# Designed miniproteins, single chains, part 37

Each design is a single chain, and the fold is of that chain. pLDDT is the mean over its residues in the fold that is shown.

## One batch from the design tools (miniprotein)

Design m1349
Fold by ESMFold2-Fast:
Structure m1349 (fold): chain A 65 residues (1-65)
Amino acid sequence: DLITRADDLARRGAELVERARELREKAKETKDNPELMRKLMEEADRLEGEATGVGDEILGLHGSI
């Protein structure tokens, strides 16, 4: 079922967005370690990009109805 799959993808996308947000907050707390802060921000950017891809996939599924 496309609706069930879209819901599952939406949940995964939300998890990726929350993970990215958590990493950005952690980076803010680690400002005294710029190397770690940079790595956390890079990881957050990667997860946000992944979440965007999931969102595009969901839009494709909705467009199939």
Scores: mean pLDDT 76

Design m1350
Fold by ESMFold2-Fast:
Structure m1350 (fold): chain A 67 residues (1-67)
Amino acid sequence: MESLEKMQKISQEIRKKYEERRKELGLETPEQKQKADEEMGSEISKKVYEEGKKIGDAFEEEQKKAA
């Protein structure tokens, strides 16, 4: 449960960051939108991958605590 929640939170935070970025700067041209979408997708992919790795480490740590 926690791992899924964490990945969802990361994805949502990154998406929210890009939404606020667009509103803050008023960047709504097609080129700026596409660039931001590509950057958002890349960042989500990287962060989710990193979090997946951390989840594996956290799972092992949790097992040690349970022992």
Scores: mean pLDDT 70

Design m1351
Fold by ESMFold2-Fast:
Structure m1351 (fold): chain A 66 residues (1-66)
Amino acid sequence: MKVRITLKGSKERKEAIVAELRADPNVKVEQVGENTFLVTLTGSVSHEIGTVLRLIGDPDVEVELV
């Protein structure tokens, strides 16, 4: 699955979100703008759905399906 995320909030919060995503070996993160990232999810469908729902639930993250 592929999603585009736009990060809001403080620099520390943005860095924490990106670091958490990059720590997952089944997640590929590509920076496409200053605060915009393309996130490619691999592995199980349940893990992909869980990750997307967590991002959607974060008030400092805007999520768009690609």
Scores: mean pLDDT 81

Design m1352
Fold by ESMFold2-Fast:
Structure m1352 (fold): chain A 82 residues (1-82)
Amino acid sequence: MLPELTFEAEVLLALGHMYRALGKLFYSQGNYEEAIESYEKAIELYRRAAELAREAGDEELAAEAERALKEAEELKKKVEEE
């Protein structure tokens, strides 16, 4: 593995989780616009994390990021369909 890329992917994944949590918080408050924006940021971060993890050869981290990406896309879609 490339240690620098793995570390960067881990940081991006963690930041993505923060924005996903923020999106859920805004959604629970009825702030749908802010929820969508937060989920969009999480999606961007998870996509980048997955790309870097694949480049680093960390298949487990890549799979985790891809799963998080899919979940964030589903959360965004649910808000947009309300």
Scores: mean pLDDT 86

Design m1353
Fold by ESMFold2-Fast:
Structure m1353 (fold): chain A 109 residues (1-109)
Amino acid sequence: SLPPLPDAEVIRASPLGSTRGDFAAATVLKVGDKYLGRGIAASSRGLIAEFVVEADDEEKARKMVEAITQAALDGLDRGDVEGTIARMKEIAEKYGAKVLEVRVRRATL
């Protein structure tokens, strides 16, 4: 995930769900003429997915970050690390977004 930018505007910050230790959230930041979408999904299995994507349109950024974050949580709940990464990238590509970061890691205590 990127550090906070001085000229960034938080357009949206939304928890997408929390069930039995699962957590998902997505944020859209406006930076200059671009929109940075960031999301995190944390599974009760101890897996965390994180992404940063760049889009030119606010509405596409909002819809895309929610779709990627939800798909990430669903994939991690199945324990499918490789399929989760592939699906997150596929959704970003369908929205015409530039993928800056996609990763899955184990949760640290």
Scores: mean pLDDT 76

Design m1354
Fold by ESMFold2-Fast:
Structure m1354 (fold): chain A 60 residues (1-60)
Amino acid sequence: LKEELQKLVSQLVAARLRGVAAEVDGELTGDYEAAEREKREAEEEARELEEKIKELEKEL
């Protein structure tokens, strides 16, 4: 259970980093539409991971 929680936290951090990277790439390339879409996907993934983390925390 603790190992699973650690993996989810690591995935959450990775998802947030991808969102930031997409925003930076959009600024550098000017492809804001692609950057917004990728950022949106990263935010959605982070939300799902946060929900899974809360469920595991309830298991003690």
Scores: mean pLDDT 77

Design m1355
Fold by ESMFold2-Fast:
Structure m1355 (fold): chain A 64 residues (1-64)
Amino acid sequence: NAQAAADAVRAELQKAIDEGKSFEELVKMAGELLRKYGGSDDARGAIGAEIVRAAKEFGYEPPA
């Protein structure tokens, strides 16, 4: 379901952050994870929220 997809994406992004991946590498991974887990509108929305959360933890402000 959407929550399980979001939890998986959050775990993968956090692992990449802990491994010292660059912002560029994280953007690439986010796209790949969205393709892998984004099988529904609900899942894509939940995954998008986790991507925004991870970006904010890096100190990056999403474009308005």
Scores: mean pLDDT 74

Design m1356
Fold by ESMFold2-Fast:
Structure m1356 (fold): chain A 100 residues (1-100)
Amino acid sequence: SAEEKARRAIELAEEALRIATDPAAIAAARAALDAAKQVLEYLDKLSEKVAEEAAEDALAGAELALEAARTGDVTKAVAGALLGIGAAILVHLATGEPAK
């Protein structure tokens, strides 16, 4: 479930990056993509609950980033970026690995 959500988040974030022209939408898509990749990278070190929560936030962030890329909605871009950043922070706090 967490792996499937993280893989879906990658697909949506990559689609958002292909079509995004606004810096806010690009930033949101990058945040979601980074978070989803971190969930997959550390999946074996995360508890099931933390992996699921991080994957859900990365997916929600990717969905918002894609909608922002399609519509130019800056509010959705900001919300998507915050979800992606939050998911990445959750992964590295849970694993003890440093954020980049």
Scores: mean pLDDT 85

Design m1357
Fold by ESMFold2-Fast:
Structure m1357 (fold): chain A 57 residues (1-57)
Amino acid sequence: MPSKEEVIERLKAAGVSEETAEAYAEELEKSRKNGMEETPELKKAENAVKREIALRP
């Protein structure tokens, strides 16, 4: 399982901003601790990642 730091680096390599990558990695870690429960915050962070990837492949 990739660490929080690995998730951030992979997203940055894909063209995602550091701020968005950090927010997603933090919410993903919270979701993992709660049995992968999809929180509104995780969904919002995921949508931000998708938006940035769509803008820059």
Scores: mean pLDDT 74

Design m1358
Fold by ESMFold2-Fast:
Structure m1358 (fold): chain A 74 residues (1-74)
Amino acid sequence: MLSDEEQFEKLEKELMAHALAAIDAALRAGDLDRVKALEELMQETGKQLKKLRDQKDLAGYKALVEQTKAQIDA
C-alpha cells in the first residue's frame, strides 16, 4: 500500500498534469478567459491542498482533487 505522503504526492502530480493539459489546450485555442480562470482555480486549490496536507487530511485532499478535476472538465 502507498503511504499517506506517497498518496498526497501521487494525487498532486495527477491534478497538476490534468490542469496543465487543460491550460495548454486553452492557450492553443486562444481562450485567455479560460486560462485565467484555470490559473485562479489552481492557485486557490493549491492553498487548500497545502492546508489539508499539513493537517494530514488525506480524505479531504482526495475529495478536493476530484472536485477540482471535475471543475476543470466542466
Scores: mean pLDDT 85

Design m1359
Fold by ESMFold2-Fast:
Structure m1359 (fold): chain A 72 residues (1-72)
Amino acid sequence: PDLDAAIKETEELEKKLEEKVEELRRKLEKAREEGASEEEIKKIELELGIQEGLLGIVRGVKRILERRKAEA
């Protein structure tokens, strides 16, 4: 029972992180197009990298939980 709830929570987190990554990618694109400073671009790139890393972790956790559910 706990695996179903955990999988649902990871799906919700994945969706929220995907939305954040998409927002940051658009922000980065706009900053580059508008000629933002290298410092501003690097800050957005760092934040994007952090959010992409978190998304990777959540996807990894979801995959483990789905595998455990299939084995149960």
Scores: mean pLDDT 84

Design m1360
Fold by ESMFold2-Fast:
Structure m1360 (fold): chain A 73 residues (1-73)
Amino acid sequence: MSVQLTPEEQEAVAVALAAGEAARAAARAAGLPEEMIELLVAMAFHGAGLLALGRVTPAQLEEWKAALLEKLK
C-alpha cells in the first residue's frame, strides 16, 4: 500500500490540511450547518492537495470555475 509519501507529497498534504482548516473556520464563521462545513472542508482539502501536487494548475481551476458559472446561467 502506498502510504509512503515523498517530501513533495508530505508538503502537499500539509497545504491541503491547512486549506481544509481555513475552510472550516470560514464556514463556521458564516454559520453553515456542520454537514455542509464537513463537505466544504473535504472539497478544499482535495483542491489544495491537487494544486500542491501540480496535478491541477491555478489556470485550470479558473477555467473550471468559469465553466461552472456558465452552467449556473
Scores: mean pLDDT 72

Design m1361
Fold by ESMFold2-Fast:
Structure m1361 (fold): chain A 65 residues (1-65)
Amino acid sequence: MEELEREIGVGLALMAVSVAKIMLKNGTPKEEVIEYLREMAEKMREQGHEEAAKILEEEVERLEK
């Protein structure tokens, strides 16, 4: 069950990253996209989806550079 929950979390994180990339390409301010990803990462971590949170945090770091 933990493996399935991890896969669901990772899938949601990857969808959030895809949404963030689309937002950036369509002209959404970088700051708003970073905020969205940070909020999603925090929520994922609070719910025990550590790997999902890490994926979102890595994308935030990439965008901040």
Scores: mean pLDDT 81

Design m1362
Fold by ESMFold2-Fast:
Structure m1362 (fold): chain A 64 residues (1-64)
Amino acid sequence: MKSVEEQVEEATRRLAEELSLPLRVARALVDDAARNLDPSRAKQVAENLGLSVRNLLEYSRSLA
């Protein structure tokens, strides 16, 4: 069973590898997307990040 935090970290690592970015930069992009999340676009953002909508929304709330 993976926590929301573990799933976000896993998604961040995948993005870092795909975009050839340092892990810290990829994490900043994920955090920025979560903090500025428009709920009406949550499905699209979650898909782009490789996360479930539920996990993205919970992560977004944790950063509030």
Scores: mean pLDDT 78

Design m1363
Fold by ESMFold2-Fast:
Structure m1363 (fold): chain A 103 residues (1-103)
Amino acid sequence: AMEKENEKAGFERSIAELEAQIDSLEKRIDDLEKKYKEMKPVDPEAAEKFVKTESEKLRIELDVLRAFAEILRITHPEYQEQVDALLARIDELEKRIEELEKK
């Protein structure tokens, strides 16, 4: 039925959007790690303040993506493995932010 194909296409778009947003946040964390490394030898206090501010923003955005992934997991249990893989990526990005804040 055409409606069933539309529901699947809608879910596939939601997964693709979630993946794209996770990819965007991963790039922002990569850029943050690089900029912190460049700033730290010049001005350690400014580098630490910059990392703290950007980390707080990234944590909020990761929390929003985690909530979206959990909704997809509950509403579409047939795709649990795909959603669990995306949640694992979010966990790794949160861990990288924590490691940055410890330096």
Scores: mean pLDDT 82

Design m1364
Fold by ESMFold2-Fast:
Structure m1364 (fold): chain A 106 residues (1-106)
Amino acid sequence: SVREAVASPGATIAEIRAAPSLEEAKELALSMIESLTELAVGFVEALLAEGRISEEEARELIRRIEEIKERSVKEIENSEKEKLPEIVLKTAAELGELMVRAVELA
């Protein structure tokens, strides 16, 4: 679930901080963003499959997830190593908030 994914960033943040190069740190950060967004999309698709939200609500939620992903990827690509943990944590928080809103719609 998205909650489990959000609880996991602590391990990846430690790995990003410990990474010997900016390139490796960025790869770890991008991998976490991909995992978090895939889990968020899967959660929305599950709510839709159960009939708990409409197709229109699901499309809007997925659009917002994709917007968060695109912004986060651009921030990571243009950031120094020290900023990568902050970007990942902010993305996790934004996706978590969006999933809370998805549950409130359901």
Scores: mean pLDDT 83

Design m1365
Fold by ESMFold2-Fast:
Structure m1365 (fold): chain A 92 residues (1-92)
Amino acid sequence: MDEVIKEFTNFLVSLAKEGVKVQVEVEGGKLKIKLGGLNTNQAIATALRAIGFELDGLEVKVRLVGDELEIEIGGLSEEQAEEIKKKIEESQ
């Protein structure tokens, strides 16, 4: 679980460094992520990474609207969600 969260966080950080607009919100054990300015390859890669969380037992919802990708991840502790948010914000 923690390793998958770390890998996904590092992936989101890489997208932020590439100029993708990453907005993160925390609601209890839910992490809500909005990604703007994705190219097609980045959108596909992000969706596949999010599906990896579902396979590891986390609740994942993914929605693509134009060039904006919305991801909701449940089953996280509040501490895990806040740590992910902090790492992403520090990369912008």
Scores: mean pLDDT 74

Design m1366
Fold by ESMFold2-Fast:
Structure m1366 (fold): chain A 62 residues (1-62)
Amino acid sequence: SMADELKAKGYELITEGFRAFLAGDSEKGAELLSEGVKLLEEAGLSDEEIDKYIREAAAEAS
């Protein structure tokens, strides 16, 4: 579904954002995190669900 596609792309962007941050590119990291969160919101996720996904993506990116 379109929502599943947005959710998958959002997770990928958030994970890439954390990896960019860890590589020292804070501007790229912030940009990717922002776009990823936006896609998760468009997919219909609540703020609580988005927070959980961000925490999991950060842990996986480390």
Scores: mean pLDDT 87

Design m1367
Fold by ESMFold2-Fast:
Structure m1367 (fold): chain A 82 residues (1-82)
Amino acid sequence: SRAEAEALVAEGDAAYAAGDYATAGDKYYEAGEIYFELGDYASAARAYGRAVHAYIQAGPTPENLENYKKAKANYEKAASKL
């Protein structure tokens, strides 16, 4: 639901403020998936874009790089529908 996506964005914002960038990326990514399913491509692109930046801030571990690539691909997919 949209309420679940908004809650995930808020959780991501809290994690980002705490310096837990990997968790922030995960929460933003999950929010992006829900917005995309709802057809809200603008909110999906914004959420996926935030996930991309959070994973970059988390640092270049193999897991963060894979999550970055996945978030970037989904960002581009959502943006292409605008």
Scores: mean pLDDT 89

Design m1368
Fold by ESMFold2-Fast:
Structure m1368 (fold): chain A 72 residues (1-72)
Amino acid sequence: SKKEEEKKKKMEEEEKKVLDEYSKLGAENAKKALEKYADGDGVFASSQAMRELSDSMAEAVEEILKIREEYK
């Protein structure tokens, strides 16, 4: 139905916004981690940056699952 189609589009738009926001935040935090540890062990700096990206994406997934629950 028209209402089901509108509901699906709204859900997809909210999911996209979450992915875009958390991707941006993760990238910014990863960059800051690289800068913070620039004078140290490059492997450690890279590990911290990867952790920031991973943590941000995990939070994005959790928020998307909440959106999915709201649209049941």
Scores: mean pLDDT 83

Design m1369
Fold by ESMFold2-Fast:
Structure m1369 (fold): chain A 70 residues (1-70)
Amino acid sequence: SSDEEKIKHTIELFKDKIEKLKEAGFSNEEIEKKAKEWLETIRNNPDFSDEMKEKIEKEVEKILEEYKKE
């Protein structure tokens, strides 16, 4: 569906942003803080449904856990 494609695209943009922050030398703590700030913009965006917001948050949490394990 269009919503699933939008979620996938949004997650891909998030992954790219996190990779760029790591390349710039930001710590895991700084990256987590910036990710939480980004999630707040998603939560406050009226163009995303509550279901889309929940799916985005869940995938972001998984990505952040992967980065913490390195």
Scores: mean pLDDT 82

Design m1370
Fold by ESMFold2-Fast:
Structure m1370 (fold): chain A 62 residues (1-62)
Amino acid sequence: MEEILKEMLELGVSEEDAKKLIEKGKELGLSDEEVLNGGQAVAAGVPLEKVLKALEEVAKEK
């Protein structure tokens, strides 16, 4: 949890957005690596809402 938050902030993701991604990942049972991939998308300019939706689709395929 702490390490993921720090890595998200280093990617340029806001603390608020990073926390939302981490909470969603935990809810969906996603790995830290999968959550960080979402953070990279947000840092690249993808809207948070679309990234959260993508994480739900990733979890569904498991």
Scores: mean pLDDT 79

Design m1371
Fold by ESMFold2-Fast:
Structure m1371 (fold): chain A 56 residues (1-56)
Amino acid sequence: SLPPFPLTPEGEELLAEGRELLKSGDREEVARGIGLVLRAIGLGIERRLAELRKEK
């Protein structure tokens, strides 16, 4: 199982939009979709790192 990345509300919206663009089959829309998904993942990673710093 993939580790749970806590997505922010903004990250969840970006992920949903990116997934829709990935379904289009248009190369430009797929590239935009990939960018949005990567941004959503980045937000989740930053949030997780901030939580880990507080657990010390």
Scores: mean pLDDT 73

Design m1372
Fold by ESMFold2-Fast:
Order: sequence, then C-alpha cells, then structure tokens
Structure m1372 (fold): chain A 78 residues (1-78)
Amino acid sequence: SIEERLKELTARAVELGKRIAKLLDNPEVRELAEEFEKKLVELADKFREAKSDKEKEEILKEMEKLIEEAEKKVEELE
C-alpha cells in the first residue's frame, strides 16, 4: 500500500540520517545532508498536496530514488 511504502521509506530516511550524523565533521557529508534534507522536504510537501493515489505513487518513487542515491553516496564516504 501507499501507506506501507511511505512508512518503509521514512524508516530508511531515519536510518540514513543516523549514519549522516556520525559523519558531519566531513564538509562533503554536511553538503550532502543539506541537499538531501531540502529535496526530501520538497517531496514530502508534494506528497501532502497530492490529490490522487497515482500522484502519491509517483512521488514515493522519487523519494525512493532520492534515498537510494543518498545511501550510495554515504556508503562511498564511510
């Protein structure tokens, strides 16, 4: 369901945030964190404003891509 996907993506974002928090002394990680947070907030706003399940599913796909890209970059910096 849309609700379960949002829950899973939220949990992944929280875990990613914990990993980022350990690396904030690195300027590259700080820049990544700021960009990630900005984009995630924008997608969360779009999700709240979405009027159809179709729109919500498209936004969740964008959120998943954003999280996957950020996870990969954090792994490379660890």
Scores: mean pLDDT 84

Design m1373
Fold by ESMFold2-Fast:
Structure m1373 (fold): chain A 71 residues (1-71)
Amino acid sequence: TPRESSVVLARLTVLLSEAYFSIKYDTASKEEQQKVLDEAERLIREAEALGEDVSTYRRLLEENRKLLEEK
């Protein structure tokens, strides 16, 4: 439903933003940061299954994965 997808998208926005800063400033282990990105990928699939356009979130996830690979 629209309410259900809105909650998932809000969670994704917060999670990806927090992940970006954690990875950039190295505030957690690489393993923990990988788990957070895996959780974000799962939420992206959930939102996509609900009919949402997830293109922006997939781009943000990919940017975070690239930052993590540089460590």
Scores: mean pLDDT 81

Design m1374
Fold by ESMFold2-Fast:
Structure m1374 (fold): chain A 71 residues (1-71)
Amino acid sequence: TADKVAELRAQMMRLAQEAIDAIEQGDVEKGREYLEKLKELTKEAGKVDPKLAAQGESAVKQLEGLIKQVS
């Protein structure tokens, strides 16, 4: 269980960073694709660790805000 939570956290952090990088490079469409993948992992995190899911939801809201600013 702990190993699964650690793996999910690492994947979620990677997707959040990839989304930020894509948006900063002007590829908003690719940023949206990474954001959707992050949303899916956040939903899966909710089944194993509610705190990790809450962290993922916060990251999703921040990324959605960034996309709205550039769209």
Scores: mean pLDDT 83

Design m1375
Fold by ESMFold2-Fast:
Structure m1375 (fold): chain A 55 residues (1-55)
Amino acid sequence: STLEKYKEDLKIEKELLEELEEKLKENPEDVAVQVAKAIVEAGIKFLEEKIKELE
């Protein structure tokens, strides 16, 4: 179902966010990682809103 897919995508995106946060702890000035983190955070927000709408 669409809801199951969004929940799976949310789990993957949260795992990716943790990896990006770890990379930023090692190099806080990495602009590419900062941009990637912002994109992932926006995706997480979108997925959380969609899950709430479908529940």
Scores: mean pLDDT 86

Design m1376
Fold by ESMFold2-Fast:
Structure m1376 (fold): chain A 62 residues (1-62)
Amino acid sequence: AKEEAAKAVEEVIDNESLIEAAKDAIKEAKDVEALKEGAKDGLKSSTNPDEIKALQAIIDAL
């Protein structure tokens, strides 16, 4: 669920700003399906390796 997604992000990156941004996005998501869809959309546009790792970790945790 959302807690698993947040923990997965913390395990794959150590960039505190990106971890906090990911946690905020997870908290703001209406449900698990909305979070998963948002993460997939993020992967399509992201070029930052740490951001890509975080987004993939969210998808894999859900």
Scores: mean pLDDT 78

Design m1377
Fold by ESMFold2-Fast:
Structure m1377 (fold): chain A 68 residues (1-68)
Amino acid sequence: SEDLIKVLEELIKRFKEKDPELAARLQEALALAKAGEIEKAQELLSELLKSNPELLKAMEEVLLKLAS
């Protein structure tokens, strides 16, 4: 989904300097999404969200920003 790609790109920008290891994992999810492996990208993102409360909060903020 194009929306998933936009969410992942925004999350990577937010965490690139703050948490480079998390940003690298988000880059893996982005690569999967761009390759059309949407289910695998969503599974990886879901695991990262469960393990990172700050990522969950950032995702809520990104989703609100992208809501037109």
Scores: mean pLDDT 84

Design m1378
Fold by ESMFold2-Fast:
Structure m1378 (fold): chain A 67 residues (1-67)
Amino acid sequence: SAEIDAVLARIEGLLREIEALTAELAAAEAAGDEARVAALRARIAALSAELDRLVAELEELVAREAA
């Protein structure tokens, strides 16, 4: 399904972005940059919430095509 493929591509993109930001967070923590740590944690939390929403959307799309 083109719709499922599109959601999977978006999930993959978000996972890569979270991975990159997690590496930046580790570097910011090592540097003692408290402001950057706070900003990166907030960004990761927001992207994780978006990922959870897309996973739920994917589950609904798969269920509809399997029915």
Scores: mean pLDDT 89

Design m1379
Fold by ESMFold2-Fast:
Structure m1379 (fold): chain A 114 residues (1-114)
Amino acid sequence: MLTGASLAAAGKYDEAIAAYDAAIAANPSNALAYNNRGNAYLNAGSYDNAIADYDKAIALDPSNATAYLNRGNAYLNAGNYDNAIADYTQAIALSPSNLIAQGNLAAAKAAKAA
């Protein structure tokens, strides 16, 4: 976990993914490890893999506003505006003071309307 986060911060996404793979193998119910591996996939541009990991993180912890925000970001980058809007809306429902989710929701709605 800590090693994976340090590798991701350094831009070494493949090494970060390998570290999170080991964490998930040790604890398959580790929602945080799925969310963090999803973030590494998102930063590497692998949106489908990021979405799959966020789906698993949400399944393990449905109250995780951060996982909804991050999956919304993956959908937005993939051009799937309807799913991005739905995820940002859920992130705001779970965390109403989240200004990042509110800004991203407005951006996703604008992108869909264009």
Scores: mean pLDDT 84

Design m1380
Fold by ESMFold2-Fast:
Structure m1380 (fold): chain A 88 residues (1-88)
Amino acid sequence: MDFATARKNDDPVLPDDTETKFETNPSLGPIRRLLKQGKYDEAIKLAERRLKYYPSDPAAWQALGIALEKQGKLEEAKEYYEKAKELV
């Protein structure tokens, strides 16, 4: 029952800044690390989590832009870069 709860090893075990940290407001350091590691989906997830708490953070908008650009979604990335510029 509840295949929605049948998640394994998404965010668990070691809350020691290993990969994804979305229990507290996420810092930019882990987001930037994920981008360098090519984990763009995780970086997007973490940046969206940060924007939930700090929607006016231009650095988080830029991180989303970079992740999307690396995924080949250049049009989406451009929109996020423009949002980041509007917030400076």
Scores: mean pLDDT 68

Design m1381
Fold by ESMFold2-Fast:
Structure m1381 (fold): chain A 64 residues (1-64)
Amino acid sequence: SKEELEELLREEERVLRELEEELERLKRNLDPSNPKQVLLVLVYELVVNSTRFLIERIRKKIEE
């Protein structure tokens, strides 16, 4: 239902905010000579982008 999609959208938007805050924290503390830290930033960027994609798909479904 539309209400279930709106609830899912709110939850995913909350998750995205938390992921973006963590990514910004990781970037601020990034030592570019540390390959483990570089990999962690890349993984978080991928997850943030995937979550944004999911949010846009949910929004489109709500508009239907």
Scores: mean pLDDT 87

Design m1382
Fold by ESMFold2-Fast:
Structure m1382 (fold): chain A 82 residues (1-82)
Amino acid sequence: SAPEVTLKHAKENAELAEEYEKQKNFKLAGQQYRAAGDLYALLGKNEEAARYYRKAAEMFQKAGNEDEAAELRAKAEELEKK
């Protein structure tokens, strides 16, 4: 089903993000964690989406992208209130 395919892609993006994080490629890690968060949000999995947005924010902060990090923390906080 389409939700099963979306969940598979979310997991693949999270795994790719972890590999970039290990390589200290924080910008690419942040982009892949954000992509995972977006896909979990599409599935209504708000707790998982918030978790990956917070990981993405941490990666963007380490990359010096403070505005992107702040936006992602705000998205995570909004989902945690739902």
Scores: mean pLDDT 89

Design m1383
Fold by ESMFold2-Fast:
Structure m1383 (fold): chain A 57 residues (1-57)
Amino acid sequence: SLEAAEAAEAAGEKALAAGNYAEAAKHFGQAAVEYERAGLPEKAKEALKKAAEAAAK
């Protein structure tokens, strides 16, 4: 779960750097779900914020 969250977050950052905002939002959303499952609610909130920011572009 934590490993999956970190992988999804990294994929989101890569997509964001490439200008693929919809893809970045999807990956950050996935990271948030995995962080919540790992018991890291603050990291999940941070990932959700990044997903929302990417989706707004």
Scores: mean pLDDT 84

Design m1384
Fold by ESMFold2-Fast:
Order: C-alpha cells, then sequence, then structure tokens
Structure m1384 (fold): chain A 85 residues (1-85)
C-alpha cells in the first residue's frame, strides 16, 4: 500500500469515527499540532482526541498535515488501516 493510500484510508476511518456531539475546537487545534510530534503516544492520543472532539472542518486541517506526515504519524496511520481491514 502506498503512503497516499494509507493516508486516504486512515482519513476515511477517522471520519467514520467522528462523534460529532462533543466538538471542542480548542482541544482539537492542540491535538492537530501534536500530530507533528515524534512521540508515538502523544500522536496516538491526538488522533483519539480528533475523532472524539473534531468535526469535518477540523478534519480538513488534519488532511493538510497528512500531506507531509512524519514517520511516527505514518506508522500510526498504517496501524489504523491494518486494524480496520
Amino acid sequence: MTKEEIVKKALEIIKSRLAKENIDKELVEKAIEDLKSDDIEKVGEALSIIASNGDEEELKKVEKILENPNEVLLELLKKIVESNS
């Protein structure tokens, strides 16, 4: 699977898991910034926060970061795709 395919599939999974009822833009903005971290636990927590507290508009900001993901983020996205295959 290519990097582009991993990103696309992971985004579809995250989008499908958006709770849409507990939207917290401040918390999600911090989580989006944490996606740039080299700490796998921090990035994992950030993805969970985005799914629980984000909406479709915030997900578009995530998409911009996923255009150039670091190795840690890419590894977690791959695990998300593999766990939902």
Scores: mean pLDDT 79

Design m1385
Fold by ESMFold2-Fast:
Structure m1385 (fold): chain A 65 residues (1-65)
Amino acid sequence: GKELYRVVSLPEPVVLVAKHDEGLTLKEGDIVEKLGEVDENRVRVRFEGKELVLPKEWLEFVGYE
């Protein structure tokens, strides 16, 4: 199953550069799939079919699919 997290720590919508320099808009309330840990402060996630690295502090656990 997929491990799902909600983006909770963004005060405004933010445009993030995805892997391979593709722009994505991320905002509070968006759901991302956790793929793994990068380090103590960052996780690898999938959003709209793209892989991103996001701070753990931006994310709260929602559930499993």
Scores: mean pLDDT 73

